# Ledger of designs, part 23: designed miniproteins, single chains

Each design is a single chain, and the fold is of that chain. pLDDT is the mean over its residues in the fold that is shown.

## One batch from the design tools (miniprotein)

Design m775
Fold by ESMFold2-Fast:
Structure m775 (fold): chain A 100 residues (1-100)
Amino acid sequence: SLDEVLEEARKRLRELERQLSELVSQDPENMVARQLALMVRELIDMIEQKVPKEELLEALKKAREQLETILATEDLSPELRRLAEELIELVDKLIEEIEK
């Protein structure tokens, strides 16, 4: 069910938030890590608040566009690139599941 997919996604997003927070703690001036952490937090909050599917879908599509730009234009550390790639894969999966 969509509810089960969203619950699994929430757990994955919480793991990503933890890892991104660790990177921000190691380098507080890393603006990309901060931006990704804020993006993940916003998605977690939307899932936990049970916003309408259409609103969540719009937020996910905006996040995907931002992530594509970050991955294409920013000089990312290997760890930050891995986290951004994991996040975009999760976002794409959620978009596909909501659009079913």
Scores: mean pLDDT 88

Design m776
Fold by ESMFold2-Fast:
Structure m776 (fold): chain A 103 residues (1-103)
Amino acid sequence: MYPSTAEQQQLILDIYKAIENSSSLEEALEKAKEIFESHFGVKYEERELFLFDLISMTNYFLNLGGEKPFVPKGSKVEELYKEASGLEKEAIEKIAAAAQLFS
């Protein structure tokens, strides 16, 4: 039993906000990684390992909420999503959907 689900929900919202307020895909992913690393007290040598862990965390909440991944139309997040590929695209889509569950 994890004692503070609210802290993980806030983490998801903080990451989503960082992505939404970024001027580029690279800036968005770097800020997201920094927030995630700070929260868990970890450091990733490979971006792909960070993206995998972020996807796994968001999958947990999306599966509990019965929510499907989606990106808000006309948003800055949609622009970054269109530039993204592979795990980056999946991570952005899932973080956006998870953030909507906590709004």
Scores: mean pLDDT 79

Design m777
Fold by ESMFold2-Fast:
Structure m777 (fold): chain A 90 residues (1-90)
Amino acid sequence: DKEELERKEKETVEAFAELTRERLRELGASQEEIDKWVEEVRNSKTVEEAAYKAAKAILEAMKKRAEENGDKEALEKVEEKLKELEELNK
């Protein structure tokens, strides 16, 4: 049933939005940063888009923490993962 699959896809998108909220909170992201990324994930049209945006949100939050801590090794690793994610989304 196509309608049931579309409904389940929307429910999965919302689950990714809530997972993004939880992960960003654990990483110490600001409320404004959390709200921005959760809405971006929630507004995804497909599960694949939601998964991509959720992963990007987590990596961007990790990048900010690495920059704030002066952790150059962590920053380089996160930037590499962000580039890999962008290539996979092509």
Scores: mean pLDDT 84

Design m778
Fold by ESMFold2-Fast:
Parts: C-alpha cells; sequence; structure tokens
Structure m778 (fold): chain A 92 residues (1-92)
C-alpha cells in the first residue's frame, strides 16, 4: 500500500536523522542540534510535508528533554535553565 511505502521512507529518514544527530552530539551542543531539527521541521511544514515535519520536531523535543534530564542529574543549573527555556519556546 502507498501508506506502507510512505511509512518505510519516513522510518529510514528518522534513522538517518537520528544517526546524524548522534554524530553532532559528539561534536556540538544538543541545543544547537535541536534548533537545526526545528528549522528543518518548519521548512517541511511550509512545504506541506507534515509527517516529516512532525518527526523532526519530535526528535528535537526528545533531544531537549534528554539534555534537561542529564543537566538535572549533573546539577548543571545553567544548562538546566537553558534547556527549560528552549522547551518553553518551542512548546508554546
Amino acid sequence: SSKEEEDKKLLEEIKKETKERAERINSNDDIEVAEALFEEAERYEKQGKLRKAAALYTAGVLLLIGGLIDARLNKDEEKEKEYEEKLKEFLE
């Protein structure tokens, strides 16, 4: 079915973006990676590619939530605040 093929392509795109995200996490701030994912999500949303936009947005949100939890566990108050502010910005 057409939907099954679209779902397979979306899953492959998510896997690719997850791999690229993991590579960036090793060299860049999680917030910068999340911001890049949100910018790409907005571009796809404007193109009517809503499923891809939702996947990218979800990946960015999960990355920020992970960073927030990690900052709290490590008692990094500055990073905790930065992640909280970014989550508020994109969830509101």
Scores: mean pLDDT 73

Design m779
Fold by ESMFold2-Fast:
Structure m779 (fold): chain A 75 residues (1-75)
Amino acid sequence: MSREEFIERYREALARADKRVEELKKNYTPEQLESELAREQARLDELKAQGIDGVEAFYEARVRSELLKLLEEKK
């Protein structure tokens, strides 16, 4: 992967994560958001265990971070 391809995939992952968070915010109850948060955490733990860092780990970490903020605001 070239440096430019990496940067573009990183930007795409950020946009994808932000779009996913907006979809979750609009369509999911707080209980469903808590379930999704647990699922995102499990995926991050799996990626770390496999030594996968890159763009996919960034995407999962971004979604998890934003879901945590949403749950804190709705509690």
Scores: mean pLDDT 75

Design m780
Fold by ESMFold2-Fast:
Structure m780 (fold): chain A 73 residues (1-73)
Amino acid sequence: TSTLTVKATNTSSTGSGTVLINGKAVATVNAGESKTVTIEVDSSEFVSVSVTGEGTVEVNVTKGQWSSSWTFT
């Protein structure tokens, strides 16, 4: 098992987005909100990141020394 740190920021003025990691909802971010959550995943598993809902959400995921960022619109 590996620990992921997920930081999501909704840069939109309206609407909320829900961040999913490997198809599971981990955080809902309202307009102008930023959230950081820590989750555990299987260390051999692919990490898939998606956002549902409205708005522009920036997502950063850190796993150990690995880090990646996405912007969803």
Scores: mean pLDDT 78

Design m781
Fold by ESMFold2-Fast:
Structure m781 (fold): chain A 85 residues (1-85)
Amino acid sequence: SMLEEAEKELDELELPEGLKKAVLKFLEENPEKKEEVLSTLRELHEQGGSLMDFVKALQSLGMDIKLYIDEEVKEALELMKKALS
């Protein structure tokens, strides 16, 4: 599927898991942006871009930063649940 292909490409870019999940959610709702998003992220990766550079580029392409924050919060809550059990 388009999302499986996008996930493979994002894995090659070594994005943090939370950011990868946010991008996949964004592309699921905006499949027409796949090529633009992936080409932009590939260019930033080739230039040695920071995590913040990826986040800013994704926001400029229309991704709500809340998608990434929500995934990071989910990961943090799962770690806290495991630590408290």
Scores: mean pLDDT 80

Design m782
Fold by ESMFold2-Fast:
Structure m782 (fold): chain A 67 residues (1-67)
Amino acid sequence: GAENAREAGKLGRELARELAEIMGLSDEQIEKAEKLGREYGRRYAEQGMSPEEAGLKGAIEGVKSVL
C-alpha cells in the first residue's frame, strides 16, 4: 500500500545517508544517495517487498549509484 511505500522511502533515505556518511562520501554524494535511496525504497515496496527489505535494498542501490 501507499503507507508501505512511504515507510520504505523514509528508511531507504535514512539508511543511505548513514551508509554514505560512514563511507566518508562527499556532501554531494550523500545528498544524491539519500534521494536515490528514497526513490528505490519506494519502488521496491511497490513491487511487494516489505518496507524493511525495500528500504535496505533502496539504500544499497542509492549508495552504489553515487560511487
Scores: mean pLDDT 88

Design m783
Fold by ESMFold2-Fast:
Structure m783 (fold): chain A 64 residues (1-64)
Amino acid sequence: MNTWSITKVEQVDETHKTITLQGSRSLPSTVTQNSLDADNKLYKGTLTDVADGQHLLTLERVES
């Protein structure tokens, strides 16, 4: 079972945010870019392994 919890949310600047996730197991395979809708703004997310069972989600605002 892959259960993830948010341990930290950090705003880097107005267009960038990072969310730290803790899981019992790492995600399989490669870093995947995802699109997220937050605060009526479109963000592109990148998930990266930073430690055993810990992941960093980096969010970048998509400007149109």
Scores: mean pLDDT 58

Design m784
Fold by ESMFold2-Fast:
Structure m784 (fold): chain A 66 residues (1-66)
Amino acid sequence: SKNEKFIEEILLKMLGSKEEIAKALKDLTDTEIKNISTFIASLVGEPVESVLEPLKEVIEKLEKLL
C-alpha cells in the first residue's frame, strides 16, 4: 500500500538496508512498535492507527529476509 511504501522508505533512510531494518525491528515489543508508529505518524501528520498496521506488515515482510 502507499503507507507501507512510505514507511519502508523512511526506515531505509534511517537504517540503511532492508536487512538492517529487519534485524532492528524483529525483536521489538508491541509497546516499542507503537512508539515507532507514533514517531513516524508525527513526521507525516497522520494518526498513529494509520501507521501501526502498515509498519507491522513491513516488519513481517522484511523479517523473511533473515
Scores: mean pLDDT 79

Design m785
Fold by ESMFold2-Fast:
Structure m785 (fold): chain A 64 residues (1-64)
Amino acid sequence: MELHAYTDGSGEGMLNMVRAAQEAIETKAPLILEGDGVGGELAKAGEETLKKAGVEATAVVRDG
């Protein structure tokens, strides 16, 4: 089972990432963070932070 969250770099996108991260920590499920443009950079930063916390997180950057 995989959790998915999308961010476009907006405040709502960041809140969606935080909620998905909390759920991934609680369930120990892998998390896929998807983003475009600025959202892609945020997804990448989220991957790094969550991996430090022991969560299996992967960032996917989309160009469209």
Scores: mean pLDDT 75

Design m786
Fold by ESMFold2-Fast:
Structure m786 (fold): chain A 74 residues (1-74)
Amino acid sequence: MKELEEELKKVREYVARLKEEAGWPEEDAKELERGLEEIVRLLHEGREEEARRKAEETEAKFRELLEAGRRKLA
């Protein structure tokens, strides 16, 4: 429990830094944070295959977020 909470805190801090530095919209940053938190929880529960699937989905969302940011600048 305590370890899971600490990992979730690190995820939130990481996403907050990325949002601050990259200027991400609040909604997109929140969605990424939620995805990463779910991955951490699944790993803590020993559900490695589901965590991997969630990681792939979260990575796809991250790529869309980066692409959308580039399109706004273009």
Scores: mean pLDDT 72

Design m787
Fold by ESMFold2-Fast:
Structure m787 (fold): chain A 80 residues (1-80)
Amino acid sequence: MEVPTPEELELAKAHLQRWLDWALSTISDPALRAELQAQYDRILALLDRAAETGDLAVLEEAQALYEAMGRKVKEHLESQ
């Protein structure tokens, strides 16, 4: 139960950025695109805060938001 290292955070951010780029290339709904961008920005801020404070609850909040974004994209694509 450790906070990620700076190197692990950079890898996680790079992975999240690639996922977002894919999602935005796939989704044409402007409202959903705007929501995904806003949640992405929030997740990045929470990851930075978790690294700075060592607060695992903040890391868990970031994880929950990431999973919520993934579910929303999946549900949108499955309804097309």
Scores: mean pLDDT 80

Design m788
Fold by ESMFold2-Fast:
Structure m788 (fold): chain A 68 residues (1-68)
Amino acid sequence: SETALAAAARAAEAGGADAAAWREGVKQSMDLFKQGGSGREAEAAVEAGGADREGANRAATGYHIAAS
């Protein structure tokens, strides 16, 4: 959801390059959820996976290929 992206954006402002990669990972993860289902379903998945910030951080870790 937008809350997860907002949290990632705040982290990007605080942490520079690493935080920017985290923000992009969150965005890509949310887009993938929307492609597989509705936006409402994606929001429910984030909520079920834990707090928006923690869920977003785990999703971004999966997209750490950009940093490697």
Scores: mean pLDDT 50

Design m789
Fold by ESMFold2-Fast:
Structure m789 (fold): chain A 78 residues (1-78)
Amino acid sequence: MEEALELIREAVRHLRAGDPQRAYELAKKAIELAEKGGDASKPLLMAAYHVLYQAARALGDEEKAEEWRKKLKELGGS
């Protein structure tokens, strides 16, 4: 949990710094780590999916952005 949350926080910093590619990689690692540990809480997944959505949009990848937006909505994100 702690490790995955740290990766999400780092991903957010990279998004703000104008590095959406690095942000995308970090958010993906956070999800993988949380799933491996059985600690994929709803708030953690929502935060990771939100970062992946924003990063994909910043990269101009509208198809990937829509995929993450759909997953975020399925979790009940608003």
Scores: mean pLDDT 80

Design m790
Fold by ESMFold2-Fast:
Structure m790 (fold): chain A 91 residues (1-91)
Amino acid sequence: SHMEEIKKELEELKKAFEQDGPEGVRRYLVEKYGSDAEKIAEFLLKFVKYDPSVPPEEYLRRLLEGDKSVFHPEISDEDFELLREVVRALQ
């Protein structure tokens, strides 16, 4: 299921973070999705309640501002903070 894919991705991100912190996460994402901003946006779309009226850049802005409202409610606050650290590491 989509939620099982999300959970698997979060577990891999958490493992990368526990091994090498933000740099470990950055390497994982670059290896899997590349360093292209469009691929980072595609990655973030896995974690959001899809709304075609919202551009991908808006999800990035809301994530960095701490606004969880557009993300899947099954994503814990801890996993949401992990995603924020991931995005900060890619800047």
Scores: mean pLDDT 72

Design m791
Fold by ESMFold2-Fast:
Structure m791 (fold): chain A 100 residues (1-100)
Amino acid sequence: MEAIERAIENAKKALEAVKKGDFETAQRYLEEAILALGEAIGTPLDARSVVNIARTLGGVIPLAKLGIELSRYLAEQGIPGAEEVAKLFEETLKEIKKRL
């Protein structure tokens, strides 16, 4: 699924940004990864709803936690690559906590 590939790509970029101490860039990539996961879920969750959820949560820790939950849900539904996304969000959260 193309949306899962985008989620993986953006989650990897978020992890790289966190490792460099760039939390502003990391937040943007986490938001993009969550938007891609929302796309993979399909209806009724639209892009506006996903953006509003991401914006409401704010910060890198809540976004990483949301990404873990969404990607785990998709992995349970048998979506290929979703488990890889979950692991990337878990690694990102671990790196954030080490630097905070």
Scores: mean pLDDT 78

Design m792
Fold by ESMFold2-Fast:
Structure m792 (fold): chain A 94 residues (1-94)
Amino acid sequence: MSVEQLLAQMEGLLAVLRRSTDPEQRLMAAAHLLATAEELAKVASPEQRARAVAILEEAIALLREMLPDLSPEQAAVAERLIARIEALRAEMRA
């Protein structure tokens, strides 16, 4: 898959995270978005990494916004995803 295809996939997953009313679908979209970003980070240029970082920042904001409405088990998954996305974002900015 090309970097542009990976970025398009990340945008599609971000759209699911924004628009879905199902917490399970949103958490699965965030997990897939993280996995896609990890693959992108291995091959992307600095400009492409900057675009991916912007998507990851929005994903973190959306996950934090949904936290109060989640079950304790779902909140634990969301908090682990936030931590992993924040770590990847920091690495991609370096």
Scores: mean pLDDT 87

Design m793
Fold by ESMFold2-Fast:
Structure m793 (fold): chain A 84 residues (1-84)
Amino acid sequence: MEFSEKEKELMKLLAEKAKEDPEFLEDLIALAADESAEPYDRAAAARILGYVGDPRAVPVLERLLSDPDEAVRAAAREALERIG
């Protein structure tokens, strides 16, 4: 799964919202943790959490490193590298 430049820009805008809205940050963490969500949605949530840079997302991102979908695992790895 590959994100377009427009999708990446939207993800950055959503990350800015999450930095100021704790409920939205919690919703993104919940989406990334939802095994019933589509792989695209989990990968997008992981990427947005990486742009946010909040360490509260680290436990869910570490779990996504073992996700059955390769693109979700890649998004989680990149997000963890962004957070440090």
Scores: mean pLDDT 82

Design m794
Fold by ESMFold2-Fast:
Structure m794 (fold): chain A 59 residues (1-59)
Amino acid sequence: SLEEDKELMEKALELGLFETAGLLQDRIENNKPLSDEQREKLKEAIEAKDEEAAIAILK
């Protein structure tokens, strides 16, 4: 859901993943929710602080 995607955006900002947060914000503003699979992978990338992996998921 978009609410879960907003939580991931906030976590990305907290961890300094500003490009990831910006991409998530764009998706949220355009009402484009992540799939459950994308959200799971993105959560792992954010927790690992792997911004390259996070960006690849959001492309």
Scores: mean pLDDT 84

Design m795
Fold by ESMFold2-Fast:
Structure m795 (fold): chain A 98 residues (1-98)
Amino acid sequence: KVEELTEKLREKIKELEEAIKNNTTSDLLKEIDEKYEAGELSETDAIIFGIAAALVLGKINNRLEETTEDIIALLKEIGADEAIIEAVKKVTEELLKE
């Protein structure tokens, strides 16, 4: 469960980093919005995407640690699965070691 969420989060972070690098972020956001409108995006997928976006922005702005704390606090407030919180911690540790 934690490993599955960690892999999903890693994949979304890579997608976002590539979109930013290639200046295709607007295309990626449009695709996600279309999937959400069509009901093809699960609640878990939406949460994972939001977390990935926040982490990528935090990394770019040299605020990765602060952003991670804010994400974990928000996830706890909304009663998110502990497995999602553990996945965020694991991915952030990996990003900080780079």
Scores: mean pLDDT 76

Design m796
Fold by ESMFold2-Fast:
Structure m796 (fold): chain A 65 residues (1-65)
Amino acid sequence: REEARKWMAIVQELARVAATASLDELAARLRELMAERMGVELSDEEARQYAAAIRALVDSGAIPA
């Protein structure tokens, strides 16, 4: 539950910059936040996949930009 809350906070923070940041910038920021807040180290490929998914959610209106 606390992990889900941390994840949603990370997603919302990335969503705020998704329209102006490149995919690589989103992936780098996601890696930093996951390491800092959740203690999880993502690979570059994993971070890019998650960042792309977050951008898609913002673009579809599932998350307010």
Scores: mean pLDDT 76

Design m797
Fold by ESMFold2-Fast:
Structure m797 (fold): chain A 92 residues (1-92)
Amino acid sequence: SALEEQLRAYIKRMEELVKRMRETLEKHGSQLPPQLQQDILTELEYAEELIKRAKEALKNKAPEKELILIHTELGITIGGLEFLLERIEKIL
């Protein structure tokens, strides 16, 4: 149950970060270098697919080992998105 609660918290955090990054790209994308725009889009596509996989794993009561791997991958991806947001803030 604790792992499932942690996964739901990470999913929510990821969804909030994805929304914030898409809104930033819509408002300020033209001010960002083209390569950074592409890096953001690639990371967003990966994050959205990971959210989908995490939600399906919880719904289907996946084995604990699978939930642990997804939790690790969510944590790494959250860190990557936060790093990209920091890069954007330094440019804007």
Scores: mean pLDDT 88

Design m798
Fold by ESMFold2-Fast:
Structure m798 (fold): chain A 85 residues (1-85)
Amino acid sequence: EELKQKRREILELMQEAYRAFQAGDKAAFDEAFDRIIKLLEEMGLPEDAEKVRELYEKAKAAGYDPQLVREIFNVASIALEKAFE
C-alpha cells in the first residue's frame, strides 16, 4: 500500500514537473525532480534514482535542454514500471 502511494506521488510530481517545464518555471521543475529522486530511493530503486539525478544535473548544466528533459521523464517512467511488475 505504501509503495502504491509513493508511485502515485511520483506520477503527480512528474505531471507537475512537466507543467513547470512548459511554463519555464525552473524552480518548480527543480523542486519536483528533487522529490522524485528521493521517492525513488525510498522505493528501493537507488540505481534508477542515481540515473535520474545524473540526467537531471546534465540537463540543468545544458540549460534544461528539452531532449535531456525528455530522457529524464523516460527513465523515471521505466523505473516506476519495473517497481510494479
Scores: mean pLDDT 82

Design m799
Fold by ESMFold2-Fast:
Structure m799 (fold): chain A 67 residues (1-67)
Amino acid sequence: SEAELYAALSPTGRAVVEAARAGDFAAAHRLARGLSPEELALVAQILATSDDERLRALAEHYARLSR
């Protein structure tokens, strides 16, 4: 579930999700640079389930960066 994925994130990973959901993409990008590829992939999976097209686009971007 989304809640299980979120719970698996570090505090930094959760901060990326929270910043993205708040529309603070500058903060999301800055914080995301500190994430491992594995954790960035988890963030992408969480954001991809959003009904917000902007968050889904961000999810695709982070998924590409995580490889």
Scores: mean pLDDT 85

Design m800
Fold by ESMFold2-Fast:
Structure m800 (fold): chain A 112 residues (1-112)
Amino acid sequence: DPREQVLQQQADELLARLRELGVSDELIAEIRERLAALSPEEQGELLARLTNEIVKAEEEGLSPEELEARIRNILDGYPTVKSVTPEQRELFMRNSGYTQEQIDKAIAILNK
């Protein structure tokens, strides 16, 4: 799938940039595991959010610890569900009341 290849390249470039900014190999591994559990659409959304945090970290002069805290808050919006199919995941998100407020909170953290 050409889209999966593009997403994989974007992920590799993003994770390399995070490592250069002092993000731990442990958190980089956690991000990679989250991406592997997501649909291509969700991978694109997570990559976009993480890219925005890198831009803000460079603009604001964030410490590696502050950047890691912001990344962890973003990842809390994308739980790893290794035993669930994409269809089951969508059903669980609807049944769990995944709200616009939770999405807005993650976006607000990303935009600060």
Scores: mean pLDDT 70

Design m801
Fold by ESMFold2-Fast:
Structure m801 (fold): chain A 64 residues (1-64)
Amino acid sequence: MEELKKKLEEIAKKFGEKYGAEISVRIDGDIVHVSAKPKPGATVEQAKKAAIDVAREAFKLLDE
């Protein structure tokens, strides 16, 4: 469980840096909660893309 949380945090950081967004991610059972906020100079669309990519990767980790 701790290892899964750490991997999710690493994924959130990686895609947050890629798209210029502040991302937080948490798991509650089979539900993945992702929130994204654009950093100064980034767009809402970039934050949305980051959130979608993080959610997609998180879902893969839960299935494996």
Scores: mean pLDDT 77

Design m802
Fold by ESMFold2-Fast:
Structure m802 (fold): chain A 96 residues (1-96)
Amino acid sequence: SLEDLKEKAEKELKEDPNNAVAYAILAYVYGLRGNFEEAIKYADKAVELALADPSQAIAIVMAGSGLLFVGRMYGDEELIKKGEEYLALGNALLNT
């Protein structure tokens, strides 16, 4: 369930507050629930942490794909645009 996924990500963040992947998962959960403000906030945090730690660059792709999926599902142009921007950024970093 979305609640189980949220709880798992929150538990991972208690163990490691710099876990960018866990923030990307929270962005997806909040986005699927229609809470776009929290989805963007967590996606931005995932990207911030992954830019500081290249080993977490996959979290940028996860955040971008999550926002894009939710944006397309709800027809939200801001989420679509931000998702595409983060996908492009993450792909550029992973292919360098």
Scores: mean pLDDT 90

Design m803
Fold by ESMFold2-Fast:
Structure m803 (fold): chain A 75 residues (1-75)
Amino acid sequence: SKEELEKLKEELEELSKKLIEAIKNKDWEAAFEYLGKIQEIIRYALENFSEEDREEILELGEKLFKEALKVVEEL
């Protein structure tokens, strides 16, 4: 559903913010935990959503991944 898609997008953005904070604090245990949760959400979307809705999740995931990678590069 559209409501489920929007909820997962919000959860991805929240987890990404927590991941970035953990990386900045060099809290690698927390960073790996948040990465695992992000992977679970992406896997769920790939298995359960339409092609169009999957593309929206993947595009958001790519954007968030690039943001996290930039933070790592600035360490």
Scores: mean pLDDT 84

Design m804
Fold by ESMFold2-Fast:
Structure m804 (fold): chain A 98 residues (1-98)
Amino acid sequence: SAAEAEVQARLAALQAEIAAIREQLEATTDPKERLLLTARGYRVTKEGLELRIETEAPSEEEKEKMKKLLEKEEKEVEEYLRKKAKELGLEEAELEEA
């Protein structure tokens, strides 16, 4: 269907963005820039996971389970990023805009 083609195109675009972020991470040594790239990489990865849960989950029960797991992982990642931002003297607003 057109909707399935659109989902696949979006997933491909997200995968390309993740690849570009990885290349930038390999090219940079600035700890602040690396943290911002890591935060952006997580946001792109999360969007891809949310899209896959919505389109590929075998049941509504599994979909809810996967969404709850993703929400838990998001909180853990956000806590990690916030801690690292403070250690590097980066403002939380800069991390959120990444």
Scores: mean pLDDT 84

Design m805
Fold by ESMFold2-Fast:
Structure m805 (fold): chain A 77 residues (1-77)
Amino acid sequence: EVEEVRASLPRVEERILAEAEKIAADPRAEELKATLSPGMQAIVDAVAAGDREKARALARELAERAVEEEAARIEAE
């Protein structure tokens, strides 16, 4: 169970990055960005700036945090 959550890290990272790219490409990106978490806003900003390396690094950090938080909840059982 915990291992399954951690094994999902690459998929979570890909989904975060894909969502950020979708939002950055949207004509109403600024309106959409205002509804996001600060971490997600930073990823969208990096994508919009064309800084692919920064966007990937931020997406990975956000994914790792989300995965570890979920793993910790399962372990607290």
Scores: mean pLDDT 77

Design m806
Fold by ESMFold2-Fast:
Structure m806 (fold): chain A 90 residues (1-90)
Amino acid sequence: SPAVEAAIAKAREAGGKMDESTAQYAVEAVRNARAGDNTGAAKFGQKALDEAIKAGNTPEQASRATGAAFQAASDALGVPKGTGLPPAPI
C-alpha cells in the first residue's frame, strides 16, 4: 500500500532497516491512533519497534526508523479522525 511504501522509504532515509511486515505494524499503529484507539496504537507501535530491533537495527536506529515510519504513514493516510500519532518509542 502507499502508506507501507512511504513508511519503508522514510525509515530507510532515517538510517534504519524496515521490511513490509514491520511497516504494516507502523501503519496499523497510526490507523488506531487516528481512530482514537490509544491502546491499539500503543500495541502496534510496540510491535513495530520490536520487529525493527529483530531486523538488525540498534535500539537508536529502530527508534528513529519507527518514528519516521509513523510520520510517513500519518501523512499518507490523510486527515486524522482521532488523537494523532502513536506514543514515541522508548
Scores: mean pLDDT 77

Design m807
Fold by ESMFold2-Fast:
Structure m807 (fold): chain A 88 residues (1-88)
Amino acid sequence: MEKYKLTEEGKRLLSKVGITEDEVDAETLLNAISSLLEREGKIVDEEKGIADVSNTELGKLLGIDTFDLRDAEALLQALIDSGLVEKL
């Protein structure tokens, strides 16, 4: 099972949804991001799975305004590219 190491920025962000571990699996990471989006983001198209994150800390850190919740691979890649996690 693929694991991801949280960076200092990733730990700071994900601690808001109860993630206190240095390493998490993809399922734990995706569930934590979904919790952040529910807490801070808005679902703008439930049929397409698109969330508006433009006014969230997650959106600001990733440099994105909208997010496709159905594309788990793209979500994980965006977290790596933004420096929030490292793939182990």
Scores: mean pLDDT 72

Design m808
Fold by ESMFold2-Fast:
Structure m808 (fold): chain A 85 residues (1-85)
Amino acid sequence: SLTEKLIEVVRKLMEAMKNKDEEAKAKAEKELQALVKEARENLDPEKLAEIQREVNRAVAEIALELFGEELSEEEKEQLRKVIEE
């Protein structure tokens, strides 16, 4: 699905950021921009909002997984709330 592809690309982008891999980061950013453009052109606003909520939850989960050691307790708490909602 488009949602699964978006989540996969976001994970790749965040992993590249953690590893300081500028080439992988640039590649993932281009893939993300292309998928976002496709979604905006082909989906209605209600469907876009649904996908955005699912992607936001996945981003929060990945951020805790990859950057948990670097985040403040307040930042971790905010991310946990996004996942639970």
Scores: mean pLDDT 82

Design m809
Fold by ESMFold2-Fast:
Structure m809 (fold): chain A 83 residues (1-83)
Amino acid sequence: MEKPSEEDFEAEVLLALAQIYVAIAKRDLEKNDPSVYEETIEMAKKAIELAKKALELSTNPDIRKQAEEVIKDAEEIIKKATP
């Protein structure tokens, strides 16, 4: 059984941060307040960047799948927050 590499650990941390940004952005969308949409879009963009970095650092199929889900969710958030 292989211990997580430093690259795998960093990818997991980046993915966790990306998931947090997506969760915050989704919460802000539920408020139906256009004044927070600019911030919501920025949070979603940060999530995409973090998820992409996780994909570059790790070849782990689970990390890759979760990162792809984060990117998809973040793109949907940007679409909903954009007029």
Scores: mean pLDDT 80

